# Ledger of designs, part 41: designed miniproteins, single chains, continued (3)

Each design is a single chain, and the fold is of that chain. pLDDT is the mean over its residues in the fold that is shown.

## One batch from the design tools (miniprotein)

Design m9408
Fold by ESMFold2-Fast:
Structure m9408 (fold): chain A 77 residues (1-77)
Amino acid sequence: LSEEQRREMAEQSLRMGDAMERMALENGDEETARRFRELKERVREAEERGDNEALKQAVEELNELTREALEKGLSAS
């Protein structure tokens, strides 16, 4: 990834993470909200470090948590 691509990927992932953290808090799922906060920090650190591999891993984990959180929301209804 180029520096610009890293920044774009981080920005998009952080926006998604912010939305998902808010959704988790609105649903009373403080543990899932905490996990999104931790992943957002890992995305920020990887982007700042210029670590493409760490950024990709953090983004993958954030996407996986997003899928899990949405599945939990569907299951709880």
Scores: mean pLDDT 80

Design m9409
Fold by ESMFold2-Fast:
Structure m9409 (fold): chain A 81 residues (1-81)
Amino acid sequence: SELDELLAEIERLAAEAHRLWQEAQRTGDPAVLRELIELLERIIELAEEALRKSTDPAQRTLLRVMRHEALRAREEALARL
């Protein structure tokens, strides 16, 4: 389903964001931080889209957690610029 595809994409992007975060911690490179921020903003957008499409309470709870984690990570990344 479209929702399943959204969830798979969110998980893929979250894994990439984790990699970029680790790279930013190693290098301190502002370019890596900016790339991470853009990726986190995409995760937030997709999570909000998935929340609009999901009717399952457990799935909605997971999506809210994922969105919250991405928002928090974005704030932390912005603070390091």
Scores: mean pLDDT 89

Design m9410
Fold by ESMFold2-Fast:
Structure m9410 (fold): chain A 87 residues (1-87)
Amino acid sequence: MPTVEEIIEKFREFMEFYIELLKKNPNVSEEEVEKEEKGKERTLETMRTLSAEDALALYQILAGLYLQEAKKILPEEEVEKLRKLAE
């Protein structure tokens, strides 16, 4: 089982990569980017209060949801990079 700190770092890397892809997409507004940044910080804070098992479960759920959203707005190549980060 990974530690909570390892799960938090993995989620941070995943979200930072996702947000950078959003910033490069001309169809994504600055407001949407700010919303995702705030969502990231809130989730990281929540994960710090959880057990490693619960933090991992939350990470897996959120990574799956973000990958589904990414498929709608990002090229396949960028989605594939994001998917590999989630593993």
Scores: mean pLDDT 84

Design m9411
Fold by ESMFold2-Fast:
Structure m9411 (fold): chain A 104 residues (1-104)
Amino acid sequence: SRSRGIDYLMKSKDSIDRGDFESGLRYSREALRIAERLGDVSMMVAAYLMMAEASGELGKHHEQFLSMIGAKELLDQHPLDELLAQLPADLQPYVRALADKYFR
């Protein structure tokens, strides 16, 4: 469900904030799996950006690059602000900061 996907995004953010990048990556991968099944572009972008952050911190540079490409393909088709509006308010600043970090 969408609520489960959002829960995984929240768990990913909390794990990354604590420096638990392995858990952050696992939770964001689960969020991506749910988002893809639902066709939820907002959750897919958030999941890809969190995967890029966690995998980068773990030195998994190839997975980081692929995650960035996944996010960019969606962001080239959809305005970031419209996607952020579909996410919980608590996630919006974090996802915006990640998008700015990787695509400025």
Scores: mean pLDDT 92

Design m9412
Fold by ESMFold2-Fast:
Structure m9412 (fold): chain A 65 residues (1-65)
Amino acid sequence: MNWSEAISRAIDALRKGDVEKALEYLKEAIREAGFDFAVNYIRNILETLGDEESLKLLDEIVKKL
C-alpha cells in the first residue's frame, strides 16, 4: 500500500470511529511517509472538512503511538 492510499484509508476509518483500523492505516502511512508528514496531512484534511470529532480521535490515537 502506498502512503496516499494508507492516508485515505486512515481518514475513512477515523470518520467512521473505527479506532483499530484507523491505528492500523495510520501506522502504515507513518511507515511509508514518516510520522510528521502522515499525521499533519491527515490533520489538515480533517480541519478542511470541519470534522472536529475525527480530529479529536486522531489526537487520542497519536498519543497511543
Scores: mean pLDDT 85

Design m9413
Fold by ESMFold2-Fast:
Structure m9413 (fold): chain A 89 residues (1-89)
Amino acid sequence: IDSVEVVAVTRKSIAVKIKGKGFGTDASKVEVYLIQPDGTEIPADINDVTPDSILVTFTLPENMLSGNWQVKVTVDGKTFTSEPFPIER
């Protein structure tokens, strides 16, 4: 993973663009999770997959934790974790 870009934030969801290389174009081989500061994981809805980027939406919990969040991406069985990033509303 090269970078994580927060595209949109609402009261109920966050849209994130994950940039990298070698993602392919097959969403069925891609799994994405948002990791809360306490380590709990939120599964993604995958909107788009290109070789260089993945666009996902996460449903935010009622009680959001403060701190740095991470994204975990699994492509064809290989897992990558992003650098920590803040979520601002």
Scores: mean pLDDT 71

Design m9414
Fold by ESMFold2-Fast:
Structure m9414 (fold): chain A 63 residues (1-63)
Amino acid sequence: GMKSFLSKEEIAQFVEVAKDMKLSQQQIVSFIRKEGEDANMSEEEILAAVNYALELLGLEVPP
């Protein structure tokens, strides 16, 4: 849809909560991808959300 359901602020808040809950990187990435797919976000928007979450986790963003 035209309205994004995953803002950078929402992603950042989710990552902080997930870190407190001791979720794995794979669980965090899978959740963001599923949320974006369920919201009918574009593949580019989902990828941007995942990469932003990885950056917030201090992980290397894939090339």
Scores: mean pLDDT 72

Design m9415
Fold by ESMFold2-Fast:
Structure m9415 (fold): chain A 87 residues (1-87)
Amino acid sequence: SQAQQFFNQGQQFFQQGRLDDSISSYIQSINLLDGNPSGRTLRSESTFNLGIVYQQQGRDDEGRILFQRVVDDFPDTPYADQARQRL
């Protein structure tokens, strides 16, 4: 899916240290999955990874907001447990 492609691009940009491009790609993945129940796990992972990228930029408050969102909105995904460890 296009959401999976943006997710994959977000990961690649993050590994390259291209943090702004990574953020844009993860946001696009998240937005494409809005209202799609079958994409819920990918949306959770994209939201969690976006939090990691914000932390790497020193945007710690924005990262924490995203980790809290993963815990609140996606508590049944494996990313919720990882997000709790970062709060």
Scores: mean pLDDT 90

Design m9416
Fold by ESMFold2-Fast:
Structure m9416 (fold): chain A 77 residues (1-77)
Amino acid sequence: MEYIVAAVYKDGSVEIYKAKSTEEVSKLIEELAKREEVALVAVEADGKISFFNMKPGMSQEEIDEYKKKAEEAIKKL
């Protein structure tokens, strides 16, 4: 099974990773959580997108915009 991990940066850029196992996904989420510049992480598996590591202090509008950027980046793959 292949997983897509999308890191959404506070500058609005998105970086895409591909993972082959849940262990690789967990490791990526942990590493990305340590980066202050990462606003949130999205994971796609079997057409479902889940969001992780949302930074505290963001408005709902900021969170929704970052989620939208992640979903658009994943859909373009």
Scores: mean pLDDT 81

Design m9417
Fold by ESMFold2-Fast:
Structure m9417 (fold): chain A 72 residues (1-72)
Amino acid sequence: SVEKLAEEAKKAIEEENWEKFFEYVRKLIKQGHLDEAWELLDLAEERFRDNFDVQVRIGVLELELAVERTLR
């Protein structure tokens, strides 16, 4: 379910497991849960604003998400 994917993604943020976090976000995007994916990316960006590598990866996914919203 979308709720379970979102909970697992939030847990990955707390564990600083960015590989799992981005996997769950990509699953949400693939399933069309764009608003939930965006909310999770905003949460990660806010909590780790000083982590340059994570910020770059978030930015790429936010651009992908913006394109998906434009096409739908």
Scores: mean pLDDT 81

Design m9418
Fold by ESMFold2-Fast:
Structure m9418 (fold): chain A 88 residues (1-88)
Amino acid sequence: SAEEEAKKLAKEYFGEAVKAENEGDKEKAILYLKKELQLLKEHPNALTLFPKQPIEKKLAALQETINLLEKGEGSVLDLNLVLKKYTS
């Protein structure tokens, strides 16, 4: 389904962001996180496979992670900590 394809692509974009950060390419890492953010905005139903993570909190966490990276702070892997902040 489109939701399954979107979920797979979102995971792929996150993986590419992690890889880019590990290679020291912060601009590329930010680009892939922005691609994931846009994909989830277009396919909010992709999160029905993970009902404990509402789309609004996932989008907010991604945006916060992007903002921190653009300031030269944080890490792509901080997304898990940011998500925990919005779920508590």
Scores: mean pLDDT 72

Design m9419
Fold by ESMFold2-Fast:
Structure m9419 (fold): chain A 80 residues (1-80)
Amino acid sequence: SEAEKQRLLAEVERVLQEVAELAAKHTLTPEQQAALQALVGQAVDFARAVVEDKISLAEARERAEAIRAQAAEVKAMIEA
């Protein structure tokens, strides 16, 4: 479903915005900056795959879940 893929994209965008807002409140180490850049890169690649219709719904769910997990790790690194 295209509507479901768009919801997953919106969820990824929301999670990325939350991480960006947290990062803006801290002076990041080079390792934390690298982790944030890697997360942003994965989110951009995901958005491209959804927009270009090159990803199945099952793959979109799997990648969105992986991005959410990665965002949680990046948040933990910044707050530690």
Scores: mean pLDDT 86

Design m9420
Fold by ESMFold2-Fast:
Formats: sequence, C-alpha cells, structure tokens
Structure m9420 (fold): chain A 61 residues (1-61)
Amino acid sequence: SSEIRDLILQEAGYTMTVLNSYMVIRDPTASDAQKQSARAQRDRALRQALAIGRQVQALIS
C-alpha cells in the first residue's frame, strides 16, 4: 500500500539523517556545539527510524 511505501521511505530518510550526523560528529573542523547538536539529531532520528520500522512490521504481519 502507499502507506507502507511512505513509511519505508520516511525510515530511509531518518537513516540518511543519522549518517549525515555521523559526518558532522567526526568532522575535525566542526565546533563542540555543532557536534553536540549532531549527536542530539542522530539520537532523535534513530528513535524515529526504529519506531517506523516497528510500525511497518505491525502493518505487514
């Protein structure tokens, strides 16, 4: 269904946010404030990706 497809694409989007956050965290030119913000964004994106993954599993069970 379109709902399941949209959820999978949204999960992929949050996974990309996690990867982009790791790039900032590992950037030697990034400030401590930028790295702290990136860690917070990573943690939120991971939580959202996991929640969507569980929702997709519930819909296809």
Scores: mean pLDDT 87

Design m9421
Fold by ESMFold2-Fast:
Structure m9421 (fold): chain A 69 residues (1-69)
Amino acid sequence: SMEEELEKIKESLIKAGKEGNLVAVKVGIQELLENFPKEKAKEALEEALKEIDNPEVRKLIEEQLKKLE
């Protein structure tokens, strides 16, 4: 289902973010934007931001959220 796929991508992005894997984070962001409605991608990124402390990763997610308006 869309919900299961969204959750899986979100979980993978959070894991990559906690590990400081910027390349994997960028891939996860792109997968969210390409495969889901803008509102759902935005919600997933906001949820990921709550789970990730890495400052470089947080900056990437915050910059992407600004672009989504």
Scores: mean pLDDT 87

Design m9422
Fold by ESMFold2-Fast:
Structure m9422 (fold): chain A 57 residues (1-57)
Amino acid sequence: SMRDELTALLRAERVEEALALVREDPALVGILQELSTSSDPTVALYARLILAELRRE
């Protein structure tokens, strides 16, 4: 699923690939918001960083 793919990219610290996916499909922002509160600290950290980057305009 897109959630699993996005989670795997964040866990692998493949931030640029994760950011590119979300830019191509903005519906994934909701999934990023859920992942920002993940119990996996790496996933939560990089989800928050991508959300911050998207808010930079």
Scores: mean pLDDT 84

Design m9423
Fold by ESMFold2-Fast:
Structure m9423 (fold): chain A 102 residues (1-102)
Amino acid sequence: SMKEETIKELKELIDKQIAEEKARNRPPTFAELEALFREMLELIKEKLPNASAEEYMELIEEAIQYYAEKAKLSDDEVEVLATIATAVLQEELKQPVVFKRK
């Protein structure tokens, strides 16, 4: 499905990000993470032009989970990613991102 293809391409963006972090031998900057999430949103927009704000949130959440597992991120690092992603989503979609507690 197009949704499954989009998820695969989002995971490829994360694999590229992790490879670049390894090549730079340093953690990503705030600006680099913000750019990553903006690139993910553009990919979703191009592949799934009729996607709802809720579907954007679900796809980004799945991408963050993949990043966390692949890079073995701590809970604190995942919280930083979620915070940046939330800010980018709110700005791009011009809608409030509903925080799901837990």
Scores: mean pLDDT 82

Design m9424
Fold by ESMFold2-Fast:
Structure m9424 (fold): chain A 75 residues (1-75)
Amino acid sequence: MEEAKKLGAQGQALADTDPLKAGILYAQAGDLAYKSGDYKGAAQYYGLASQYFDKAGLPTAAGHAQRAAERAAAE
């Protein structure tokens, strides 16, 4: 759980400077949260990953992250 929060914080720090790296870090935070059973946290991190992949001009990656957020939210 703490490792997912650390990755999320690093993603936030890069959000305005490097949206692609922010999206990757948020997606990794989502994966770690999901594996730990924190489905609400996973849904939030995947949702952020989707936003930053979209800002980076990667609509396919954004769509995959949004789908992961929806699946986590349904748990």
Scores: mean pLDDT 84

Design m9425
Fold by ESMFold2-Fast:
Structure m9425 (fold): chain A 97 residues (1-97)
Amino acid sequence: LIDPEELQKIAKELYERVKKLYGVEDPKAFLDSLTLSDALKVLSKVFNLSLSTVRELLREAHKLSNVPEPSLSTKFGDLPSTVRATFLYLLYQASKK
């Protein structure tokens, strides 16, 4: 499926952007501690995508992973690893076009 090395590069780029924009020491811990509602807003700013686009990509990630969508009060870090990986990949691809 998605190349693990490519996912690692995407994650690194994401966390560097979060650190720069939000001035946080540990961007992964910061993002993982947010509710999905707040995490989607952060990702919208980081990837320069509309909130509606980010929300639709989250739905697509769950659909592609065959995992039901949780509530928006769920922590970003509590998403299944496959859903998180797919979601970040879709965000990255959308940000490049």
Scores: mean pLDDT 82

Design m9426
Fold by ESMFold2-Fast:
Structure m9426 (fold): chain A 64 residues (1-64)
Amino acid sequence: MEALREQLTEEALAAVRSAPSVEEARRIGDAWLAMARSLGVPEEVLAAVERAIAEEIARMEAEA
């Protein structure tokens, strides 16, 4: 679980960070989480990734 959580968090953050704007970053994050849920990723892992995405978006907003 730990390795999966780390890998998925890194993948999600890379996708969010590739966004050209904060608005696009939110859209990418939401889409990533929706897809992961449809693939059966455990809710505890999704919750951790969701928190990481929210923190990254807040950081991007502060820099914008």
Scores: mean pLDDT 81

Design m9427
Fold by ESMFold2-Fast:
Structure m9427 (fold): chain A 106 residues (1-106)
Amino acid sequence: STVTVNGVTLPSSAPVGLKIGALARASPDLVERDPETGRWYITDLEGFKALLGKLLGITSDEELDEFLSTVTYRDADGRLVLGAVPNPEAGLSEAEFQAALDEVQA
């Protein structure tokens, strides 16, 4: 089966990190990337939480809050950061980027 939330369509069995990363990239009004640090900041927690709950199939607010506590943290300024979202500029060296391209082309 597949799930579609905010234009993101993924298998329901897709890894949680992939689901979070895809949703963050598709939700620029709810999550912003800091170009200097590469960190992803949640700007609308309630909006992001609602979409994430649909994407993960989590219907309990308590369970969803517990889950969010494992993939988010507060920075020194108290801003909410997505820890599970890949940093596209700091996450891959040139060699890792080339390896990822080779995997897609194979």
Scores: mean pLDDT 68

Design m9428
Fold by ESMFold2-Fast:
Structure m9428 (fold): chain A 90 residues (1-90)
Amino acid sequence: EELDIARGFARQLLEAARDILSPEEVEKLEKEFNSAKTLDELIEVMRKAVDLLRQKLEELEKQGADPKTVERLKAFIDAAEAFIEELEKK
């Protein structure tokens, strides 16, 4: 089921966010993911998570984080965005 696959990916995205975002931001996303009942609602929450991760990526780069870490996080965010776009086509 598309919704089940999307929920699995949303959980991976949330776990990645735990290392990067504040606990309050993670809790808000978790509540929104749990309340999402349709694929469209879940896609909206995943897009919010990606936006927050991109903002944090910019902060990490400005703070002089390891370039390899920044590149790896950027690749993950780009892959997540591509996955969301594929879900939107269906």
Scores: mean pLDDT 78

Design m9429
Fold by ESMFold2-Fast:
Structure m9429 (fold): chain A 111 residues (1-111)
Amino acid sequence: VPDTPLRRAFDAVLERIVKEEGLTPEEAKELRAHFDAAVEAYLNDDYETLAEHFRRIAELLRERGKDPRWAEAFEQLADLVLRMKKENWPKEYRDFFLLLALRDLAEGRWR
C-alpha cells in the first residue's frame, strides 16, 4: 500500500487507540485489518464499503468496552463519507475533510 497522507493519518489514529485504550496484540491486529480494508475501499472509490468498515470499527471498540467517544467518532466518519458520496463532493474536498477528521482523532480532538 503506498505511503500517503491519508494512510499516515489512519496509522496515527490506530496508534492512538492502541496506546490509550490498552489494546492487546490480537485486538490491535483485528482493528488494523479493518483500517487496511477501509484504505482499500477508499482507493477504489467504494464509499459504502468504507462506511461499513468504520461502523464495524465502532462496534468492535464498543463491544470491547473502550471509550464510547471512539464508537461515536467512527459512526460520524461513516456518515460523513456517505454524505460526501451522496452530494458528489469533489475528490479534493473529500480527501481534505477525511484527512482533517482523522488528524483531529489522532490528536485527541473529539468534535
Scores: mean pLDDT 82

Design m9430
Fold by ESMFold2-Fast:
Structure m9430 (fold): chain A 80 residues (1-80)
Amino acid sequence: MLPYAGVVLEWDPENKKAVEVVVTEELEVSKVERTMTDEELLQAVGEAQAQLKEALKDWSDEEKEALDEKISKLIEEFIK
């Protein structure tokens, strides 16, 4: 169980990096914003990719591999 309802990544044009925005449940709506490091960004992307693969469980293995390869290439280009 997550301590918050979700996490939204917002692009910070001043620092050229993603800023993590944490949103709690509707009954206890609060918003916490913090700047992410490159390491934290890569970890968050990896976790989101794993969750996406589970959601796409009904997709073909070939489609999942193609998506994984495209995401990996985007990450590689981003960290250059």
Scores: mean pLDDT 56

Design m9431
Fold by ESMFold2-Fast:
Structure m9431 (fold): chain A 75 residues (1-75)
Amino acid sequence: AEENVKKALEALARGDYKTAGDYFKQAAEEAIKNGDLEKAAQYYRMAAGFYHRAGDTKKALEYGKKAVELLEKLR
């Protein structure tokens, strides 16, 4: 959802990569509920990138895999 993306960008403005990852993850989950798998994949990719930057390697790997799996279903 747009609200989650906005909150993620606000977190990024203050250098809070973990919170930004959490909000992009929530945006991805909402996109799945709405049937928008392309947006869900994009948001999971963003979440994975920010979790990696926050040092959360486990979440970065988890959400990166989810993004790839969604993109493979679209092709």
Scores: mean pLDDT 85

Design m9432
Fold by ESMFold2-Fast:
Structure m9432 (fold): chain A 68 residues (1-68)
Amino acid sequence: SEEEKIEKGAEILEEIGLKDPELAKKILKLAEEGKIDEALELVRSQGYNDEQLKDLRVALEHLQKLHE
């Protein structure tokens, strides 16, 4: 289900340093909609650093391919 995909994706994002599960769910939904740049901007606005944003971009692009 979509909810299960979001939950599993949130767990993966937590492993790379994104410790906010609600934020993780929002960015996963944006990535599924093809809005990866918007998702990264949201995370940047929450105070995450450039290294975390680079790791997040790779993870979101990978998850988007799995969703497709």
Scores: mean pLDDT 74

Design m9433
Fold by ESMFold2-Fast:
Structure m9433 (fold): chain A 87 residues (1-87)
Amino acid sequence: MSLEETKEKLLEILEEVKKLAPEELHERIDRIMEEIRKEKDPEKIFKLTEDALVLAITREKDPEKLAKIKELAKEAGKIIKEYEKSL
């Protein structure tokens, strides 16, 4: 899987996380996603993705939304591992 394909898949996950996350986090998540779009270093892209996921998980108080965000975080982890295995 290419870095650009990996990056697009991670951004799709972060859009879904943003929809579930508290409204006050939307601007901060958007800024992280914009940084990911401009970044070319896989390690930095993965760290930015992790930072957005941790932010959403830490701030979400609704158990149902939190469970969905955690599922999305697992999918992001699978995408990252698939990329690392293709190197």
Scores: mean pLDDT 86

Design m9434
Fold by ESMFold2-Fast:
Order: sequence, then C-alpha cells, then structure tokens
Structure m9434 (fold): chain A 89 residues (1-89)
Amino acid sequence: SAADKAKIDELVATFEAVVRHALETGELTEEEIEKLKAVLEEISKMSDEEKKELQKKLGEVALRLAAETPRERLERAEAVLSEVLARIS
C-alpha cells in the first residue's frame, strides 16, 4: 500500500542519513543511536513482505554508498554500526 511504501521509504532515508554520518565522521552520536533503535523497533513490527522490500531498498543504498566511499571509511563505519546494532538489538 501507499502507507507501507511511505513507511519503508522513511526508514530507508533515516538509516541512510545515519550511515552517511558514520562514513563522514567514523562515529555515531547518541541521537543517531536512538534513531537506529527506533528504526529497529519499527522493523520488528513489520510483516515478512515489508521486511523483504526494506532489505531490497537497504541493499540498493549499500551498493551506492560502497561505490562512492573509500574502503577504509566503509570498514570503519561497518565496525561502528555493527557494535551499536549489537548493543541495541
């Protein structure tokens, strides 16, 4: 539905913004960590079909960011995001 699409698009945009900040700075603020926590809580409420569409869109974002970002910055951002996600999941 249009509402489901809007929800997924908003979650993708929020996640991309947080990832871009991590790529630029090598860190996440407490505000960005709270945004990630909110995103994960919304994802936990999703149907399998909605999760599949979200995963597809997140994969597209990841490919674009990987193409435009030096490997060292990608590895640093992945390490920070993995640590934060493990803590809040």
Scores: mean pLDDT 82

Design m9435
Fold by ESMFold2-Fast:
Structure m9435 (fold): chain A 89 residues (1-89)
Amino acid sequence: KEEAIERIVEGVRAAAELIRDHKLPDSYADYVAEEVRRALSEILSPEQAERIGELVRELLLKVRDGELSVEEAVERFREAIEEAVREQE
């Protein structure tokens, strides 16, 4: 569980760095969000996974547009996962 979450977080960090450095299109943010939703559906409820996937899309676009740093986006993403895990307890 913890290893799976860390892998997903690192994947989002790598995606945020790529979208920042290469100004990748909205379709890339959509792709990453869907991959994150699928990965989280194995750990979280489908509803939580959908919600966090949508958040990832928003965060990646804000990183591309210079509204958030990679570190800020990753922190918000980690917080969302921690909150969703608490909801399941």
Scores: mean pLDDT 84

Design m9436
Fold by ESMFold2-Fast:
Structure m9436 (fold): chain A 79 residues (1-79)
Amino acid sequence: SEEEKQKELESLEESLISLETLVRQHPDDSELLELVKGQAERLKAHLEKMLPSLSEELKKRAEELIERLEELIAEIEKL
């Protein structure tokens, strides 16, 4: 259902915020950053898989989350 998909996107956004927080708090922890990058890549892949089944409103939200995940991955790669 749309309600279930919306809740899933909310959960994915909460996960992303947690990953962003870990990078900000531990920028010198190379092992943690590698794990965070792996989790970000998995979240991105999951969102990309969801895209074809989403409404236009939820698709836009998912695309915004994908962009944030790409930015996080790029930030980690620069550290």
Scores: mean pLDDT 88

Design m9437
Fold by ESMFold2-Fast:
Structure m9437 (fold): chain A 59 residues (1-59)
Amino acid sequence: SSKLKELQERVAEAEKRLAEITQKYADWTEEEVLNSEEGQKAIEEVAEALALKKELAAL
């Protein structure tokens, strides 16, 4: 189904972004991430990526 393929593609893109975020913030403390606007946005992106992975797993 096209919807499943679209979701798989979105999850693959999200996983790539998660890897990039993990690498970018590898040297940051949790406090530094939470106290920055860019870090807060990264947390939101991680949450969205995990939600997409959950949707795929629920199928």
Scores: mean pLDDT 81

Design m9438
Fold by ESMFold2-Fast:
Structure m9438 (fold): chain A 92 residues (1-92)
Amino acid sequence: SSERIELLKKLIEKVRELAEKETDPERKAILENVIRRMEWLLEELKKARTERELTIIDFSLLAEVSEVYLTTKDVDPEKTEEILKLANELMS
């Protein structure tokens, strides 16, 4: 749906904000790779038509959100919580 596309775009932008202010090169590289994979998932979401396709996208997004959480929870807990909230709204 258009609402899911909008939520995923918002999620990507919040991860981008984390990446932009990240000073550690390893964490920055992880976040930039997550952004690229999420952008690919956004294109897949636009094309998805079956429950199976949507479920696979949801599991892939959960993996990407988990990577962001593990990377940023101790660095920026407030923004990490915002990202988890958006991810929950997107996958509900």
Scores: mean pLDDT 88

Design m9439
Fold by ESMFold2-Fast:
Structure m9439 (fold): chain A 80 residues (1-80)
Amino acid sequence: MKEEAEKLKKQYDEFKKKAESYRNAADTLIESAKTSSSPEAQQRLLDEINAARDEATSYEKQAEELKKKYDEMLKRINEE
């Protein structure tokens, strides 16, 4: 059980970090889109921004689920 709790914590931390990375990427792409003079480049950047935001949201939701599982495992470990 302790090994499983540690694994869940590592997965939670990893997904949380990935979510933050995608949010930072989206912010960078937004600034690039504002300075772009090409409509084609702007469209590609908007598509990448939307993809990055969707990935960030997905990882945040998965991290929350992992945190709940981690907290449940800790409660079970602390019962005895």
Scores: mean pLDDT 81

Design m9440
Fold by ESMFold2-Fast:
Structure m9440 (fold): chain A 81 residues (1-81)
Amino acid sequence: SDAEIKHLLEAIEKAEEDIREAARLVLEGKLSLEDFEKAVANFEGEAKKLKEEVDDPEVLKKLEEALKLAKELREEVLKSL
């Protein structure tokens, strides 16, 4: 349904914001690298599961973009430490 698609897109966007915030907090010394790595791993696992369950092209595109963002943010954090 349109409502389900909207909620999924909003949830993915919120998760992207949460990962960006977690990356910032690690770089500021306010979050451990271990907790950041756990947050990234949890997000990647849930995103991959959702990717297998949805056929909507906008949701799939948003999931691929979010997975790429998580990978890039993790690489940037590790490079900055």
Scores: mean pLDDT 86

Design m9441
Fold by ESMFold2-Fast:
Structure m9441 (fold): chain A 80 residues (1-80)
Amino acid sequence: SEYTAALSISSDKPIDFEKLLKYLESKGYKITNVTDEEADIEKGDKKARLKRLSDKSLVITGDPELVDEIAKIIKEFLKK
């Protein structure tokens, strides 16, 4: 599908999901449909979904360009 890419991210430390979502929002992404384990992410006409698989792992699924962009931002967040 034109909408579907998926990328997994693992961390050596527990991921603060709420803090991560606020970080993405501060970078100009629109965050919607937030639960303890999932959120929708929008930029312009592109959409992706972020899902927590465990305390240390995430998957992001959606528009390939947006998925790649968000994955890079999450990796920078996890270095902090």
Scores: mean pLDDT 83

Design m9442
Fold by ESMFold2-Fast:
Structure m9442 (fold): chain A 110 residues (1-110)
Amino acid sequence: GLEEALRRAIEHLERAVEAKTIEEVAEHIRRALETLRRHAPDHPVLIRMLEAALEAVEKAKTLEEAQKIARDTLEILKELLENVDNEKKLTLLEIGGTLRMIGILLDLEL
């Protein structure tokens, strides 16, 4: 279910924050994305958020930028986990998180 998928994705993002290279940050976010695709495929907005976060990390020019994207993504996933029983709030948080990650990705492309 979504709760277990979020808990596993959070563990991967906690490793991403501590990673020592951009490539390692990207690998841990990729594992979080794979976890959500496998265990929460009915949450396409959340999956798109992690896809945007991965794209943003791959476009990051510094380790600090990549780690910040991982931290921001981790904070959003933790807030989703706290609200897993509130369907309306969960939907709004998924949309908000996805828009935030797309915004970060666009800033890195410009």
Scores: mean pLDDT 88

